# Designs tried in a protein design run: designed miniproteins, single chains, continued (5). Part 84

Each design is a single chain, and the fold is of that chain. pLDDT is the mean over its residues in the fold that is shown.

## One batch from the design tools (miniprotein)

Design m18914
Fold by ESMFold2-Fast:
Structure m18914 (fold): chain A 78 residues (1-78)
Amino acid sequence: MQEELEEEARKGSAESLAKYAAKARELLDAGASDDEIQYYVDQMKEHIGALEPDTPAKIKDVASAIALGEEVVAKVKA
């Protein structure tokens, strides 16, 4: 039960991270402002921190946040 709850929480965080990363990528490709993308980057940082606590410190900009978020999602789904 405990292990299943942690697996479901991890899966939920990965699904949320995937949605925010996809939206941030879409906005970046469309030339949206950093302020519009920053909301999604902040959401991604929270979920990245839940999945990989040391990874948020590697985020330097919007592009690195999206790339790291996509990498974390790929690791969880593999």
Scores: mean pLDDT 78

Design m18915
Fold by ESMFold2-Fast:
Structure m18915 (fold): chain A 90 residues (1-90)
Amino acid sequence: PPSDQQQVTQATQGLQNYIRMIDQGIQRMRDRIQQYISDNSPQSIIQSMQDGLRQFQRSRDDFQNRLQQSQTNPSVARDQLRMLGQMFGV
């Protein structure tokens, strides 16, 4: 079985990679919202996308907190590795 340090390292890398993917998704969504505004799209569509953006930003903050906790607590790191494994089928 991996050592506590190896599990912390793996959880840190997995969470950092996931946060990076979320950040890329957030940037693409911001660009898309700006495009819809420029195209004079219906306000209901713009509002729905802005609500979705806020939800992704909250999720990003949650994962950032999980990353910080995993770096200081091996039991949290193990729980995050299990979660990431379930999410990515590994």
Scores: mean pLDDT 82

Design m18916
Fold by ESMFold2-Fast:
Structure m18916 (fold): chain A 65 residues (1-65)
Amino acid sequence: SLAEEREKAERAIASAERVLEEGNRVQLLVALHELQELAKTLTDPEMKERVLEMIRRIEERLAEL
């Protein structure tokens, strides 16, 4: 359901935000992969955009390492 997609996306975003603050390169790469897979399955354009923005933030952080 759309509600389940939204909950899953919110959890993934929250997890990725923690990894951005405290995570090492390996954890950032794992989070990036999980968000990329999630983005492929999301049908809600608003949630998809939020996940894609989080992917961008992780990619920017990885470029700084």
Scores: mean pLDDT 84

Design m18917
Fold by ESMFold2-Fast:
Structure m18917 (fold): chain A 70 residues (1-70)
Amino acid sequence: MEELAKKAEEYLYLALKYKDIDKEKAAEYLREYRRLVEEVAKTLPDWEAIRPDVEAYTARVDAKVEELLA
């Protein structure tokens, strides 16, 4: 659990870093971040209660990926 959260944070950091250097790499890092966020959220006991908020958040991340690739 702690390892997945740390990896998600690292991918978000890399996405922000590469945003100004390589938009394609930034998009790839955001996709990995999004995948890890969803994976961690699904392990939580209250997943069903938080699912709409998680889906709204991952949809915003997906929109950022589209923006980077535009």
Scores: mean pLDDT 80

Design m18918
Fold by ESMFold2-Fast:
Structure m18918 (fold): chain A 110 residues (1-110)
Amino acid sequence: MNLEERIKELLESDPELRRAVEEVRDKDPVEEMRRLIEEARELGVPQRVIDYWEEALKAIEEKDLEKVGELLLEELARYEAFRDELPPELRELEIRRVATLIVAYEELKK
């Protein structure tokens, strides 16, 4: 399955993620990702995970479609595997982060 088809299938199966994607479409993905990184620091997310999110932010800022696509593919697989095992506050943060990366990818693809 290509990345486009995987995004579509996941949005059809996950109403929470679909809602988050619609909310992010009205926002700047760069500013949204910066806000999410700040929230993650406040929630005590480990620095190594924050570093990975900062790599995604840099790819979005640089409009690196290939890098954003690679990171998104990895993040969709991780999200599907672990979404039900996250605490509620981390789950909501993760849903918004994946949604932001989806929107960034869609905008760069235009």
Scores: mean pLDDT 82

Design m18919
Fold by ESMFold2-Fast:
Structure m18919 (fold): chain A 89 residues (1-89)
Amino acid sequence: MDVEKLLEVLKRMIEEKEAYKEDVPILEELLKEAKLSEEEKETLEKIIERAKKEEKVELNEEEIEVLKRIYYELSVEEGVRLLKEAVLR
């Protein structure tokens, strides 16, 4: 999973409150490979299905709060990975 690109996509979605059809592949990879709660999976699946049908999807506040949680979880995991790589040099 390209975590760096995924974090960029999630940040854009949160800031703009929009999802695009071109975001679908990276979001499907997130759904497949990330350890998400049932609520996070259900919300993400609904966003993906809406984005597949529409070129642009407006995100509600509940969806944004779920995306913020996913973003935080992934950014912490990536931060730990980068720190380990720096120490092992």
Scores: mean pLDDT 78

Design m18920
Fold by ESMFold2-Fast:
Structure m18920 (fold): chain A 110 residues (1-110)
Amino acid sequence: VEEEIRKLAEEGFPLAQILEFSRALYLGDYERAVELAKKLSKIPSPLVLQAAIRALNDPSTEVRVAAIEVLAGVAKDPRYREEAINALKQATSDPDPEVRKAAEEALKKL
């Protein structure tokens, strides 16, 4: 299952990349989650938007910063801009100063 999802993600299939991102978060594989977030930020999709919003609640600071990068990318699509910006505004209240700074910088570019 994990190997099959990884192969589909390598072929650029968006759903497989989203599923692997969710699995990486579940397993605490934050390095893999960050790598996938960079690819997902280029794919404007409601599934990518929802995965990134959920990732903002992750216990890992690195994952929450990666979610901000995904949301900033998705926010460039007018269909998802409002929801992505609202999620970024919530991240400016994050307990970690690095996450707050990333969200503030993302909002300044939008």
Scores: mean pLDDT 74

Design m18921
Fold by ESMFold2-Fast:
Structure m18921 (fold): chain A 94 residues (1-94)
Amino acid sequence: MPVKAPKVTPLELMDLAETLSVEVAPGLSEWGLGRLGEIMAGAAQLKGLSQSEIDSLNVGGGGRVTVLTKDNVEITFSWRDAADMVRQLNELIK
């Protein structure tokens, strides 16, 4: 059974970045809104969930994260991919 992904707007993603104290490297700002949305949603999930909880979401049929664009287009991706991107981002900004 697919896990219901949280819906996050671009503004909420920016608020999450500030709340999570995630510093986005300037080079990563060249990535499209979808990529940044994936990274930020993954950062929020990493702060809210343990590694075992993230893994559990993926094992049960793939946990998913949904981001809303300004045009109300939903972009959906896997929790694992987002979490991996956030882990890489956090290592780079150390």
Scores: mean pLDDT 45

Design m18922
Fold by ESMFold2-Fast:
Structure m18922 (fold): chain A 96 residues (1-96)
Amino acid sequence: KPTPEQLEIDIEAGVVTVAAAVLLVTTRNEMERRGYITEDEKKIIELAEKAIDLANQAVEHARAGDLETARGYLQEARDVLNEAFKLAKKLEEKRK
């Protein structure tokens, strides 16, 4: 059975992964509609994919019993994802 601490990290990592996946789908849909990709959108994709990778590393370390390292990766995943959302918000502001 997973420990409560491992389950907490799994849930939080899952939230990061879903949020990043939504951002990736939204960005790809906009690219498809316009027929090209911007440098800002490339950066959003890069950051979202990095957030997913970091969230996966958090889950891996948690399962190995390294909860401190897992929490470190999870925090980095959230920081990277927050940077991606800030860039996406700036792009929306430019469209007004």
Scores: mean pLDDT 83

Design m18923
Fold by ESMFold2-Fast:
Structure m18923 (fold): chain A 70 residues (1-70)
Amino acid sequence: SIASLQQEIADTQQLLAEIDKKIAELEKRYKETGDKKDAINRDSLLSLRSMLEFNLRRLQQRLAQLQAEQ
């Protein structure tokens, strides 16, 4: 349903916001310490973010198709 897609979009956007905060924290720590573990963890989260952004786009396209029928 439209309501279910809107909820999934909202949940995905919230998760992306949390990931962005964590990436910023890891980048700041890496700049201060040079710890490669923080850089590796950042890169892992960047990969996850890209996958979630792709999923979000797919959900938004499906919502737009359903709304176009109204």
Scores: mean pLDDT 88

Design m18924
Fold by ESMFold2-Fast:
Structure m18924 (fold): chain A 101 residues (1-101)
Amino acid sequence: GSARELVERRLREAPEEIKKLLEEYKKAKSEEEKERILNKLRGRALKGDHHAVAALYHIALEEVREGKGTAQDLLDVAILAELAGDEATAALAREEAERFA
């Protein structure tokens, strides 16, 4: 069992509201629509929703892998994860950020 396995489980077992936000993000056609969805996920994460933290990590990691994001985007997720009390996602996001720096 690793931080990666825990975060992947949280993503698979996420509530329908989080899964819907992830699907809406994937279908979003504008940066304004994407930012609105990200702000909804950030709001949930700051209330202690670790499924929302896992979703934000997944989005940031996929965008960095596609050349659309930066190591700083993963570091921003790590900071948010720490504020949400999600040390596992914070550690994982920092580890991945170092690989893309």
Scores: mean pLDDT 88

Design m18925
Fold by ESMFold2-Fast:
Structure m18925 (fold): chain A 80 residues (1-80)
Amino acid sequence: MSAAEKAALRGQLIEKTTELTRLILELSKVASDEKIEEWAKKLVEIVNEFMESIRKGDLDAAQEAMKRLDELEEELKKEL
């Protein structure tokens, strides 16, 4: 994986994480503390897996982690 590819993937991560954080903050007005903590923990776990995948140059693992971020985004949007 090239430096340019790693930079592009990190850019995608920043954009997705920003949107997911916004959704969690909106949900914090209506959801229980336990639900907010669960979603925040899932986000942190996926971000750590994504960063590790980029560090190792594992494109397949990075794409799988991005897919999990998309799945979390859909989950959060359904709760709004």
Scores: mean pLDDT 85

Design m18926
Fold by ESMFold2-Fast:
Formats: C-alpha cells, structure tokens, sequence
Structure m18926 (fold): chain A 91 residues (1-91)
C-alpha cells in the first residue's frame, strides 16, 4: 500500500532499524538505488541495529533498503527487513 509511505525530501535522513538477532554476528544494511548497491553504516542502539541514509540531490526517487543478519564468516543468515522509500523533489 502506498498510503502509509512517508515522502522524503533532499536533505532529510532515512532511518531503518531492526531488532538485534541473538544468533547474528552483525546486522548489515544495503541500499539499492537504480541497480546500484551501497552498504550503510549500522550502529547498535540498545536492542536495535540502526542505519541511516541522508537523501541527496543525486538520490533516486525510489530507494530500497534491505537489512541482513550476518554470521561470523560473513554468511547471510536471514533477510530481516526490506523497506522502500519515496523521495519527493521540491515543486
């Protein structure tokens, strides 16, 4: 549903969070935009893994962020969360 989607503007920060899984060595956030992939910085805040991305003028209008639970050997244990964000250009 598009109705609950929040619109983001250039200069705003998109924040994604997921619960820390007890069997994961780390949580990794991957941003996908126009077929390009970027690993976002992830911080542990209490019981949550938090990652942030600042929207720039070069950002696409649709941004996908996927959070993965990773094992000690860098293997993907679980896809924790997928979230899609919409960027609105100024009028």
Amino acid sequence: STEPVKDYSVGETITVEADVLPNAAKIVAVLEEDGRYEVLPTEIVGDKAVSSYQVTPSSGEIIHVTLYAMGESGEVLELVKEQTFRVVKPP
Scores: mean pLDDT 76

Design m18927
Fold by ESMFold2-Fast:
Structure m18927 (fold): chain A 76 residues (1-76)
Amino acid sequence: SSMEEELRRRVEEGLERAAEALVEVYPDMSKEEARELILREPERVATELARLGAATPRHVQYLEGAGGARLYLEAS
């Protein structure tokens, strides 16, 4: 449905912003590598970004649920 597509797009936007934040902290890391890391270890990445002050609360919140609930996290 278009609502599901819109929610997915918002989660993808959050993922992209988190990847950009990671690249700012780790300039030797590519944006693609950052996205892969977030998808593989979302809890670890959320914790690291929060600790470094590089992530907004929105980024931390969506990353914690990325594995199983990423399509619907931003609907709440």
Scores: mean pLDDT 60

Design m18928
Fold by ESMFold2-Fast:
Structure m18928 (fold): chain A 91 residues (1-91)
Amino acid sequence: SGEEKKKKTGMYWAVMAFLERSDLPKEKKYEIAKKVEDVLNDESLSLEEKIEKVKKILIEEAGASEEEADEVIEKGLKGEVPVVPGAEAFK
């Protein structure tokens, strides 16, 4: 019974992977990552509201296109296991 949290974790890591591939300054990447984490950890928000807020942050703050933001959300919702350091923690 961890599928919802696993999906949220996947979305966070999908966002982080996108941010690491962007040429944004380190400080801006941390700011965006913190905003996304706060949205994903807000238990008062529905999954749909979390998706909309994360997508808005990616487009407005990270300079993502609509298509790029949708791809990040899609990968996150599928709960893909991260291939970055720490992936063993999700096995």
Scores: mean pLDDT 71

Design m18929
Fold by ESMFold2-Fast:
Structure m18929 (fold): chain A 95 residues (1-95)
Amino acid sequence: SKRKEELLKKAEFLEESLKLALQMSKSNSLSLSDLPAEKQEPIGKFGLELYGEIKEVFEKNYKEESEENGLKAIEIVFKKIEEEAKRLREEAEKL
């Protein structure tokens, strides 16, 4: 159904965007400019939204500005995105 296709497409976008963000964070040789031009804007927008969510989680949950607390905020947001993608796939499988 159209709804199943929309759920799968959204899950795939989240999974691929998160995977790419993780690759870029772990590699000093991979940057946004190394991607095809047509993918730079969508991935750049995803990165800005990701940064905003990490900042919100950090400010809400931690009183002390530290690198350790920053990493914990990143882990919370990454896990939330992974769980959302999984949920979308599970909803699609029921259709």
Scores: mean pLDDT 75

Design m18930
Fold by ESMFold2-Fast:
Structure m18930 (fold): chain A 65 residues (1-65)
Amino acid sequence: TSNVQDFINNSNQQSQQVRNNGNNLSTQLENTLGKDYGNIARGQTDAQVSQINTDGKEKSNSLLS
């Protein structure tokens, strides 16, 4: 039980860190290079967060199977 929850919690924490870092980076890029670069960075952050959440879910499902 704890191992499954730890994988989920770690995944959530990682996704939150990536989101926060990505928001800071996208804002910096938008301010220095323009809106398009900020938007690209946001899209990449969304993809990374999605991957982390998917990996966490797959690990939890594997442990429950």
Scores: mean pLDDT 78

Design m18931
Fold by ESMFold2-Fast:
Structure m18931 (fold): chain A 86 residues (1-86)
Amino acid sequence: SMEAEHLREAVERALADLEALEALLEQQPDVDLAAVLEGLRRAERGLERLEEEAERVAPEDEELKRLIEEARRRLEALRARVEARL
């Protein structure tokens, strides 16, 4: 559906944002970790909203759920890496 397509686009953007944060951590060992954590908190809020929308609009879309789950796993892994450096 068009609704599911828009949600997939939003999840792809969220994944791209997480990739950018990961690249910053890898390329800049002296990066401001507090700023990265704030970025991750914003990403977490965004992902939570996407999860709620997916359940409401496209609960049977297995591909969308898989993409959201991938974003969740990536977010949690990045958060753990940042917290380990604090």
Scores: mean pLDDT 83

Design m18932
Fold by ESMFold2-Fast:
Order: C-alpha cells, then structure tokens, then sequence
Structure m18932 (fold): chain A 95 residues (1-95)
C-alpha cells in the first residue's frame, strides 16, 4: 500500500521534527489516493499534531476538526473521539 507507506514515512519525519519532509510525504500520500477518506483523516490528524507542536494551536484545532469529521464519515468513531479529546486539550491551552 504505497500511499499508506508515504503516510508512515511522513509520521517518522514529524517525530524527528523534520516538518518539511513530513509535509512532502503526506502530500505524496494524498496524491496517490485522493478519494481515500480513511487516509485523508489520518493525514489531517498528523498535520494537526505538527501544527500543535509548532505552537499553532488555533490552526491545529481547525485541522483536527477536519480529521474528526472524516473519521466520523468513515465510521471510525473511536478515532473521532480521540481527536475530540485532543481538540479539548488544545482549547484549554488557549485559555
């Protein structure tokens, strides 16, 4: 699964703090399977984490909301609930 391999590569770059390479890998994953909502949900989730790590909390919340909606659309309610908890935690940091 080439697109999911690009997602995993993007996650590894993000873990290292190499956000430029992480974004490149996530974009490549989207281009390989543009209509895959499960993949899109995971990509937006990773992007939200990167934005939060950069201190861009308001942008991270918006991207997490996109990920949550996509997880709900594909029936992954457990992942959607996890994303909601992350949104609420970031909202506390903005107060």
Amino acid sequence: MEAWKKLEEGKKYAEKGDYDEALKKLQEALELEPDNKELQAEIYYELGKMLADLGLLEEAILVYKKAKKLFEEVGDYEKAKEVEKEIEELKKKLE
Scores: mean pLDDT 85

Design m18933
Fold by ESMFold2-Fast:
Structure m18933 (fold): chain A 86 residues (1-86)
Amino acid sequence: SFKKKMLELIKKEVLKKVKETLEKIESLSEEEIKEFLEALENSTLEDYKKLAELLSKLSEEDKEKIFEAMYEGVEKAFEEVVKEKE
């Protein structure tokens, strides 16, 4: 369905952008980056708790960069799906 394709594409583009951003954050270890990406991909209630804990360790500036990366991923996914729907 269109909805499933949209959600899958959002997930893919968001994960890509967030990974690139997390790799630039010096305070995060490779293990923490992996845990963040796995939690974001699985998106269970337990994963959201883990994401909240990891985010709580970051500066407001680094959190903003991550949220901006998520937004960019969603925008890119939306643009791609709209173009394919034509």
Scores: mean pLDDT 79

Design m18934
Fold by ESMFold2-Fast:
Structure m18934 (fold): chain A 62 residues (1-62)
Amino acid sequence: MSDEEIAEKIVNGAKALLDAGVPKEAVRAMVERELEEARKDGVSEEMLRKAREQVEEVIREA
């Protein structure tokens, strides 16, 4: 899976959890764990930052 695909999965997962009514704090905690796993798997810091920014935007809109 590409770095972009991993980042998109993290963002889409966060959106799905928010849509399902999971609290914003719990979604942030899950996303941070997923970002750390992605970092260990070699995903670039640039893509990880972009994914985090997109997640925060989704959380802000929820």
Scores: mean pLDDT 81

Design m18935
Fold by ESMFold2-Fast:
Structure m18935 (fold): chain A 99 residues (1-99)
Amino acid sequence: MEEFVKEAIEAAINKDEEKLRELAKKVSEYVREKLTELGNENAEAQADGILRRINELIDQKKYGEAAALIIATLKMVEEGTDDLRPYFERTLKEIEEKL
């Protein structure tokens, strides 16, 4: 987990689109798996929606926001919360401070 967060931040700093897309796919697959375990009937749609949004941010060259969304999504699923905003804002600030 700690390594995944570091990889996402480093990929954003390096503008590594290929790595960010790889991490986006991994977090989307993790979301689908965890939501399915919880009996969420929208698991696939939510996972696909997150992947789509992250890829849209990458396409717009918003690499910091893409990495922040990847990390926030991971934290949301692991902590069982439905509010990703605090994790997104915190992570984005950390990335911006390292740029």
Scores: mean pLDDT 79

Design m18936
Fold by ESMFold2-Fast:
Structure m18936 (fold): chain A 94 residues (1-94)
Amino acid sequence: MDKLSEEERRKKVKPTEELKKILQEVGINSDEVTLAELLLAIYEYAVEKGLIDPEDPNVFDLKDSPLGKILGIDRFDGRNEKELYEAIKKAVEE
């Protein structure tokens, strides 16, 4: 599992307005969040919207979803935090 370091997880980022709407749907109303909070929120959003791949519960199918459009990806593996973070970097201000 490719995980972010503890230092990277504590890094604060400012989500774009479109990503903030995703965060609000999972109860996060802050203008600035840690990467750990953001990763968890994205995971919770994908679970709530039923975006889990039926063949692999660790994989999320984002095709044609609002989240997929915001991140610019069709799928991600929840075990690979670094891959998800690279997609997120396009949707946050550091």
Scores: mean pLDDT 77

Design m18937
Fold by ESMFold2-Fast:
Structure m18937 (fold): chain A 80 residues (1-80)
Amino acid sequence: MAEKEIEELKKLLEEMVKLLEEGKATDEELEKLARQAEEHIKRALDALIKVDGKSREEAAELIREATREELERIYELLKK
């Protein structure tokens, strides 16, 4: 369950990376993807806490670690 939500989150972050790399990212498109990512974060947190018995802090750290590479790539693209 949580793994599925994290996978979908990674897919959304990769889509954001692609739009930024192509210079085709509109504020509206990025906002839409960010809202979808937020939904998957909430579902992943819920699954990690309720199913896997993780604390809220531990669940948040796991999601952060799982998405670190994608987030670093977004930060690198935003430096331009």
Scores: mean pLDDT 78

Design m18938
Fold by ESMFold2-Fast:
Structure m18938 (fold): chain A 67 residues (1-67)
Amino acid sequence: KEAKENAERAAEAAKDGYENPESKDAIVEQLANFFKYASEEEVKLVEEEMKKDKGGAEVLEEAKKKL
């Protein structure tokens, strides 16, 4: 339940960021930090939520490259 809430919050913050290009880099960095401390289940839930949108998939890919 907590993992799902954390994933939804991360995805929602990222969605706002990739709709605004100037905040995209900051969102990528925040998401990379989240993944650094997140459990495998939290990472999978965030990946599933963000892959629903093309912008989300891009932000997810950039964040994973920073790991």
Scores: mean pLDDT 71

Design m18939
Fold by ESMFold2-Fast:
Structure m18939 (fold): chain A 76 residues (1-76)
Amino acid sequence: SRRLQEAVALVQAAQDYLDGRITDEDRLVRAMTQAGLDGELVRGVLEAARSGGVDAAVEYAARRLGIDPEDVRRAL
């Protein structure tokens, strides 16, 4: 589903940000917003990732998009 693909993209971006592959949060938010994602959703996923790592990003993205976190984990 589109929501599952959006959740996967958000979590992968958060992982790249945590790993230091992406260092400019504002640039990442702008790029993902241009791709059709809500900027507040993107920032919320990055904040969750900073607080609780990738698992927190998965839980946050899944909850906000109304999908099962297990489906997100399986698609990663």
Scores: mean pLDDT 84

Design m18940
Fold by ESMFold2-Fast:
Structure m18940 (fold): chain A 67 residues (1-67)
Amino acid sequence: MEAAKKASAEIEAIEAQVRATVAALDAAGKRDPSKRKEYEEQAQQAKNDGAQRIADVMKALEAEAAA
């Protein structure tokens, strides 16, 4: 099913984007410890946003399968 393949690819892209963002923020926090808490909060926000986007993709896929 093309819809399932698209959903899988989109989820993988979201996961890759979250991993890259978290890694960049972790590296930035190590370079500037005074802003480490700010970068940790931004990393947590990126993880939360990514999880929500994945949930939306899965919900859309389920709705399409029901049609």
Scores: mean pLDDT 82

Design m18941
Fold by ESMFold2-Fast:
Structure m18941 (fold): chain A 111 residues (1-111)
Amino acid sequence: SLSLKDAVYFLKGALLNLKEAAKSKDIKEMANLLRAASALADAAAKALEEFGPEAQPIVDGARSVSARATKLADDVESGKVSAEEARKGAESLAGQVQALLDQAQELLNLS
């Protein structure tokens, strides 16, 4: 499925950006990486919706990651969370994206 392959590529991109955010010491760089991950997770959700209802749990997960990544970017830029807390948040989100990527790859293998 093309939509499922697109979703896998977008989730891989989100994972890379979240891993880089988790290592960043620059707040502006971290926020930009988190926003990029948010956009890629949203793109993955849209691609998965085109695949069909079997992907709905992954769609919901990707949308959750997108919303949380944007909030984390806003919170670290505003000083509501520390850079250290934002890095830990990015690590947590990376773990969530890895699980979604594994699920999407399983669906791709079954399709």
Scores: mean pLDDT 91

Design m18942
Fold by ESMFold2-Fast:
Order: C-alpha cells, then sequence, then structure tokens
Structure m18942 (fold): chain A 118 residues (1-118)
C-alpha cells in the first residue's frame, strides 16, 4: 500500500471528497477501510498520534519517525520538517489558514499520481 500523510485541517470534508474523486480520475484507488495491495491509504497525524499536549507539527514529526509513510502532503507551515530519505513530500505554497481552491486540489492530486507511479 502507498501511504499518504495529510495534516489535520488541510482539507474540508467537501475538499477531501473532491481530492479522492480527482485521484480516482487518475486511476488511483483510495482505501475505504483496511488498505489492500495497489490502493492508496490517506491518513492524518491524529489517526496515529492522539496526544492533546503536542502541536500538529510535533504529531507529524512523531508519525514520520515511528510509522511507515511513503508521501507527505505539507503546507508552508511544515516545509522545514526533517524527513526520512524514503519519504517523498509535496509542499503546497499556502499556509493551513489559507483556503485551497479547486485548482489547488486538482494539482495536488496530479502531484500524488506522479509520486505514486515512481
Amino acid sequence: PFRILIPNRLFTNAQFKLFKKELEKLGIKVAKGRVKKGEVFLFSPTFLVQNPNISEKEAIKEVLENYPVDLAILTEDYKDLEFPPKVKKIVIPKKLSESLTESDIVNIAKEVAKHYRK
């Protein structure tokens, strides 16, 4: 399975549905439950790290250090995080406080497809 880390609050529920639809248009199957071979697993830091006393940046760092991640989607807020050599990253040229457009979401899906094929 190809594992993609997505920060909490990066996508609204509607944007996340659009993102999955755009991935499916590119031939990428998104896991709906237990991940199967050939599927992409999308997960947030708080899915694995449930500690209210740490920042999301610390939660992302803990996930990257302790769990298998193939690709991380990041905003400008997290672009300076240190990554293990095998983890690929996509840096969105926006902060978490900035709204994503439909065009941003389509472009993120295309970048994911490039990384998934390699």
Scores: mean pLDDT 76

Design m18943
Fold by ESMFold2-Fast:
Structure m18943 (fold): chain A 85 residues (1-85)
Amino acid sequence: SMALEERGAELVREYLLALLDILEKENVEEAERKLKELEAEIKALYPGDGEAFIAAVRAAPEEQLRAYTERVRREEAGETPEVLE
């Protein structure tokens, strides 16, 4: 179960980073391709929960998605929110 959870977390991180690239207009064509592939993998790994997650992300306002994905990107870069200090 831990290995499945770790793989799911990796897929979600990759998905959010690809979304951020699209929102920032960086490598949009490549990011769109990765996004499609990652959505398929997330749905395959978590049939119900993955589909619900993707639907929620697609329904979210762009400003909310940008803030969330930028936070994930900062965490990947080793920057933590001040609230954790």
Scores: mean pLDDT 71

Design m18944
Fold by ESMFold2-Fast:
Structure m18944 (fold): chain A 85 residues (1-85)
Amino acid sequence: DVLAEDRALWRRLFEEFTPEEIRAVGAYAAQRLAEDEKNEDLLARSKRILETLPPLSPEGQRLADELYEVGKRARKEGVLGRRTP
């Protein structure tokens, strides 16, 4: 369940990280997804957000990579309102 995995990752972020670190993790994951989708507007926006935040810790980088993988799978599976047979 991709949505359960996403929820678990965000719960860990909210329990272990500061609001600024959570924002940086989310922006990094969004940047990678935007690169995959070739969405230049979202890519530029996420890069600008990351420039205003401190660099990711190794733990934050790991969670950002996990969020990216979950987001990539969610897009493949169409879990934003599509049935998979």
Scores: mean pLDDT 74

Design m18945
Fold by ESMFold2-Fast:
Structure m18945 (fold): chain A 98 residues (1-98)
Amino acid sequence: AVVAEMEALVAELRALLAAETDPAKRAALGLVLRGAEMVLDAARRSPDPAARREALATVRELLAVAREIRAETDPRRALLKGIAALLRAIGVVFQISL
């Protein structure tokens, strides 16, 4: 089920945040997690299978960005990636909520 797969990916995001000790990376990962939770919530409210598939693809993209954030050596770059991920997620929520 698409929603169950998204829930598993969001759980992986939470685990990455829980394992992170750097404050800037934790802030960035928190933004990515918030975005993923918003996308998951919008997908749960949508009866459209196409919207749910787009939501799943977006959550997969956000998990990839979270792994990139954890590999970052520049805290500013990590934070910018987190901000960009949240804005991307907000855009997707608007698209699938229409």
Scores: mean pLDDT 89

Design m18946
Fold by ESMFold2-Fast:
Formats: C-alpha cells, structure tokens, sequence
Structure m18946 (fold): chain A 83 residues (1-83)
C-alpha cells in the first residue's frame, strides 16, 4: 500500500538511511501510479512533491525530504477519499 511505503520512507529518513528511504519512496510512487486514478493536476502535484523529496535527499536535507514526503502522504490520502 502506497501510504505504508511513504511511512517507511519517513522512518528511513529519520534514521538517516538514504538508500532505504529512496527504495520505499520509489515503491510508493509506483503504487500511487498503479492504485490511484488521478487528474492531471493531482498527478502534477504528486510528481512535484516526489521530485522535491528526492532533491532534498540528494542535498542531504532530510528535514525537507521528510516534510515533502508528509505532504505527499496527505495528498495521497485526499485523492483516496475522493475515489
């Protein structure tokens, strides 16, 4: 489930485990694409937050990466409630 993988990514970032965080974030993005019927606007917001989280992680800014993944989690929950 996409939300579980986003939670695991957040836990991995809090632990400083970049490789594990990227693995779970990637798995979550694949599951979001598979499970959610999104509008073009929603898809753009999901992609934007995912890219921001990846960029923050590459910069070593795990605090920002966590915030971006938490925002992505909230967006995914909102999309699921509409479906």
Amino acid sequence: MALENLDKAIEAFKAGNKDEAMEYLTKAIREIDKELKMTSEEAARVIGLALRAIGAMLDGNYEEAIKDVEALKKLVEEIKKRQ
Scores: mean pLDDT 82

